# Ledger of designs, part 108: designed miniproteins, single chains

Each design is a single chain, and the fold is of that chain. pLDDT is the mean over its residues in the fold that is shown.

## One batch from the design tools (miniprotein)

Design m3994
Fold by ESMFold2-Fast:
Structure m3994 (fold): chain A 87 residues (1-87)
Amino acid sequence: MLSPEELAFLELLRQHYAGWSREEWEEGIANLKARAERRPELADILRETAERLEALLKQGASGAELAEVLAEGAVRIHEARQRRAAE
């Protein structure tokens, strides 16, 4: 579960990314794919997030919808890291 501070940070990220251009989103998606290659422990989450963002971008989704998917991906990464730490 995310702390109130982590939730506030994610909301700030949503607001920031909602203003991104199509070109910034295309670069962001490419960066998520590259990150998956460098971080095999998070590769599945990063690839799934990138694929969802690509599908929405093709459908003409708003920056707010894209930002929400990216925020969901960040939550999944956080949860995976917490599970790994706890074992």
Scores: mean pLDDT 78

Design m3995
Fold by ESMFold2-Fast:
Structure m3995 (fold): chain A 57 residues (1-57)
Amino acid sequence: GPDVEALLRAIGELLRAMGDLLDAEWSGDEEEIRRAEEEYRRARERYRQVVQENEEA
């Protein structure tokens, strides 16, 4: 069945990564932006996988 805890965790990670990316972009630090973009990309992929798994349930 659907893993609600995994879904909520993935949403939380995605929201945090988005906030970190906005902060990094506002700082203008290219290294911080690059790291934040990588974290956001990982969070988006994790969220996509959890959503797909829940849709199959």
Scores: mean pLDDT 82

Design m3996
Fold by ESMFold2-Fast:
Structure m3996 (fold): chain A 61 residues (1-61)
Amino acid sequence: MEKAEELAKQAVEAANAGDLDKAEEYLRQAAEAAGRPDAAEAVIEQVRLAVERGIPVPFTG
């Protein structure tokens, strides 16, 4: 869980910086570390939509 939290934090920072490719990579790694790799695609899509609308991505769940 700690490793997943660290990766999730990196993903949020990358998304807020506008680096979607980096954010997607960290999100996939975080989901895998949390034991939920199938959830990664849904979260990635949510991040992409939020960035398109200029909304910071909240990774609190």
Scores: mean pLDDT 67

Design m3997
Fold by ESMFold2-Fast:
Structure m3997 (fold): chain A 73 residues (1-73)
Amino acid sequence: SVLDLRLSPEERERLLKQAEELTKKAIEYVKNGDFSKAASYATAAALLYVMAGEPEKAREIIDKVNKAIEEAK
């Protein structure tokens, strides 16, 4: 299966919290002009969202960060 991970509620919450922290760091890196780090942190956050069962949110944050990078150029 593409995704067959089974998580406890506590494990899922930890992944979501980590994804939120990485998303926050990605946005801060965009503001600081470090687009390479912004993209890396956004990718890591997206992976954690997918693992937590939130693939749509993963796509949303990738799109948001990519748009922010293009607007900051």
Scores: mean pLDDT 83

Design m3998
Fold by ESMFold2-Fast:
Structure m3998 (fold): chain A 60 residues (1-60)
Amino acid sequence: KSEEIIKRLQEIVEEAEEKGILDEEMRKLAKEALDAAANGDLEKAEKLLKELEKKVKEKE
């Protein structure tokens, strides 16, 4: 389950980089979500992933 969150985080960061919209706030959210997932805090990781997804969509 944490592996799935990590994979999705990697994918969304890569997409944002390719689109040229990855900013410092998005990078911070991705880092915090990755750290949470690695530490087994799946609730926090999922929340941060959703916030990152929202920001990527808003920037487009």
Scores: mean pLDDT 79

Design m3999
Fold by ESMFold2-Fast:
Structure m3999 (fold): chain A 62 residues (1-62)
Amino acid sequence: MEEALREAAEILRPVDPEAAERILEALRKGDLETAARLVEEAARSDGRLGVRILEALSKHAE
């Protein structure tokens, strides 16, 4: 889970560095729920970015 959310943040960084930083901050605090919510919000705002984020999450789900 944590690695998947971190990879999603790295995918997001060149497009939305502020959102990426908020995700990484939530991960540093151990707040996985907030990090996941921020990733979902970013995926909804950009369809192309959303596909890449979902692929990253899927790779790390199991």
Scores: mean pLDDT 75

Design m4000
Fold by ESMFold2-Fast:
Structure m4000 (fold): chain A 63 residues (1-63)
Amino acid sequence: SSATVYVYDEKTGEMVELVFLPDEANVAELEAWLEENKDNFSEEQLRGIRLAIEATRRRIARL
């Protein structure tokens, strides 16, 4: 299973679908990606992405 977040991309004016896999390695990659790209997102977008990462982490804990 996966977690999906829709983020508004101010550069293109469109909603972008981000897909996260429930895997510890993928969670680490997502956190690294977010750290590299945090300056490109608003506080509200960052909050949404962080919630998706947290939901994925909880899903892994249940497997």
Scores: mean pLDDT 64

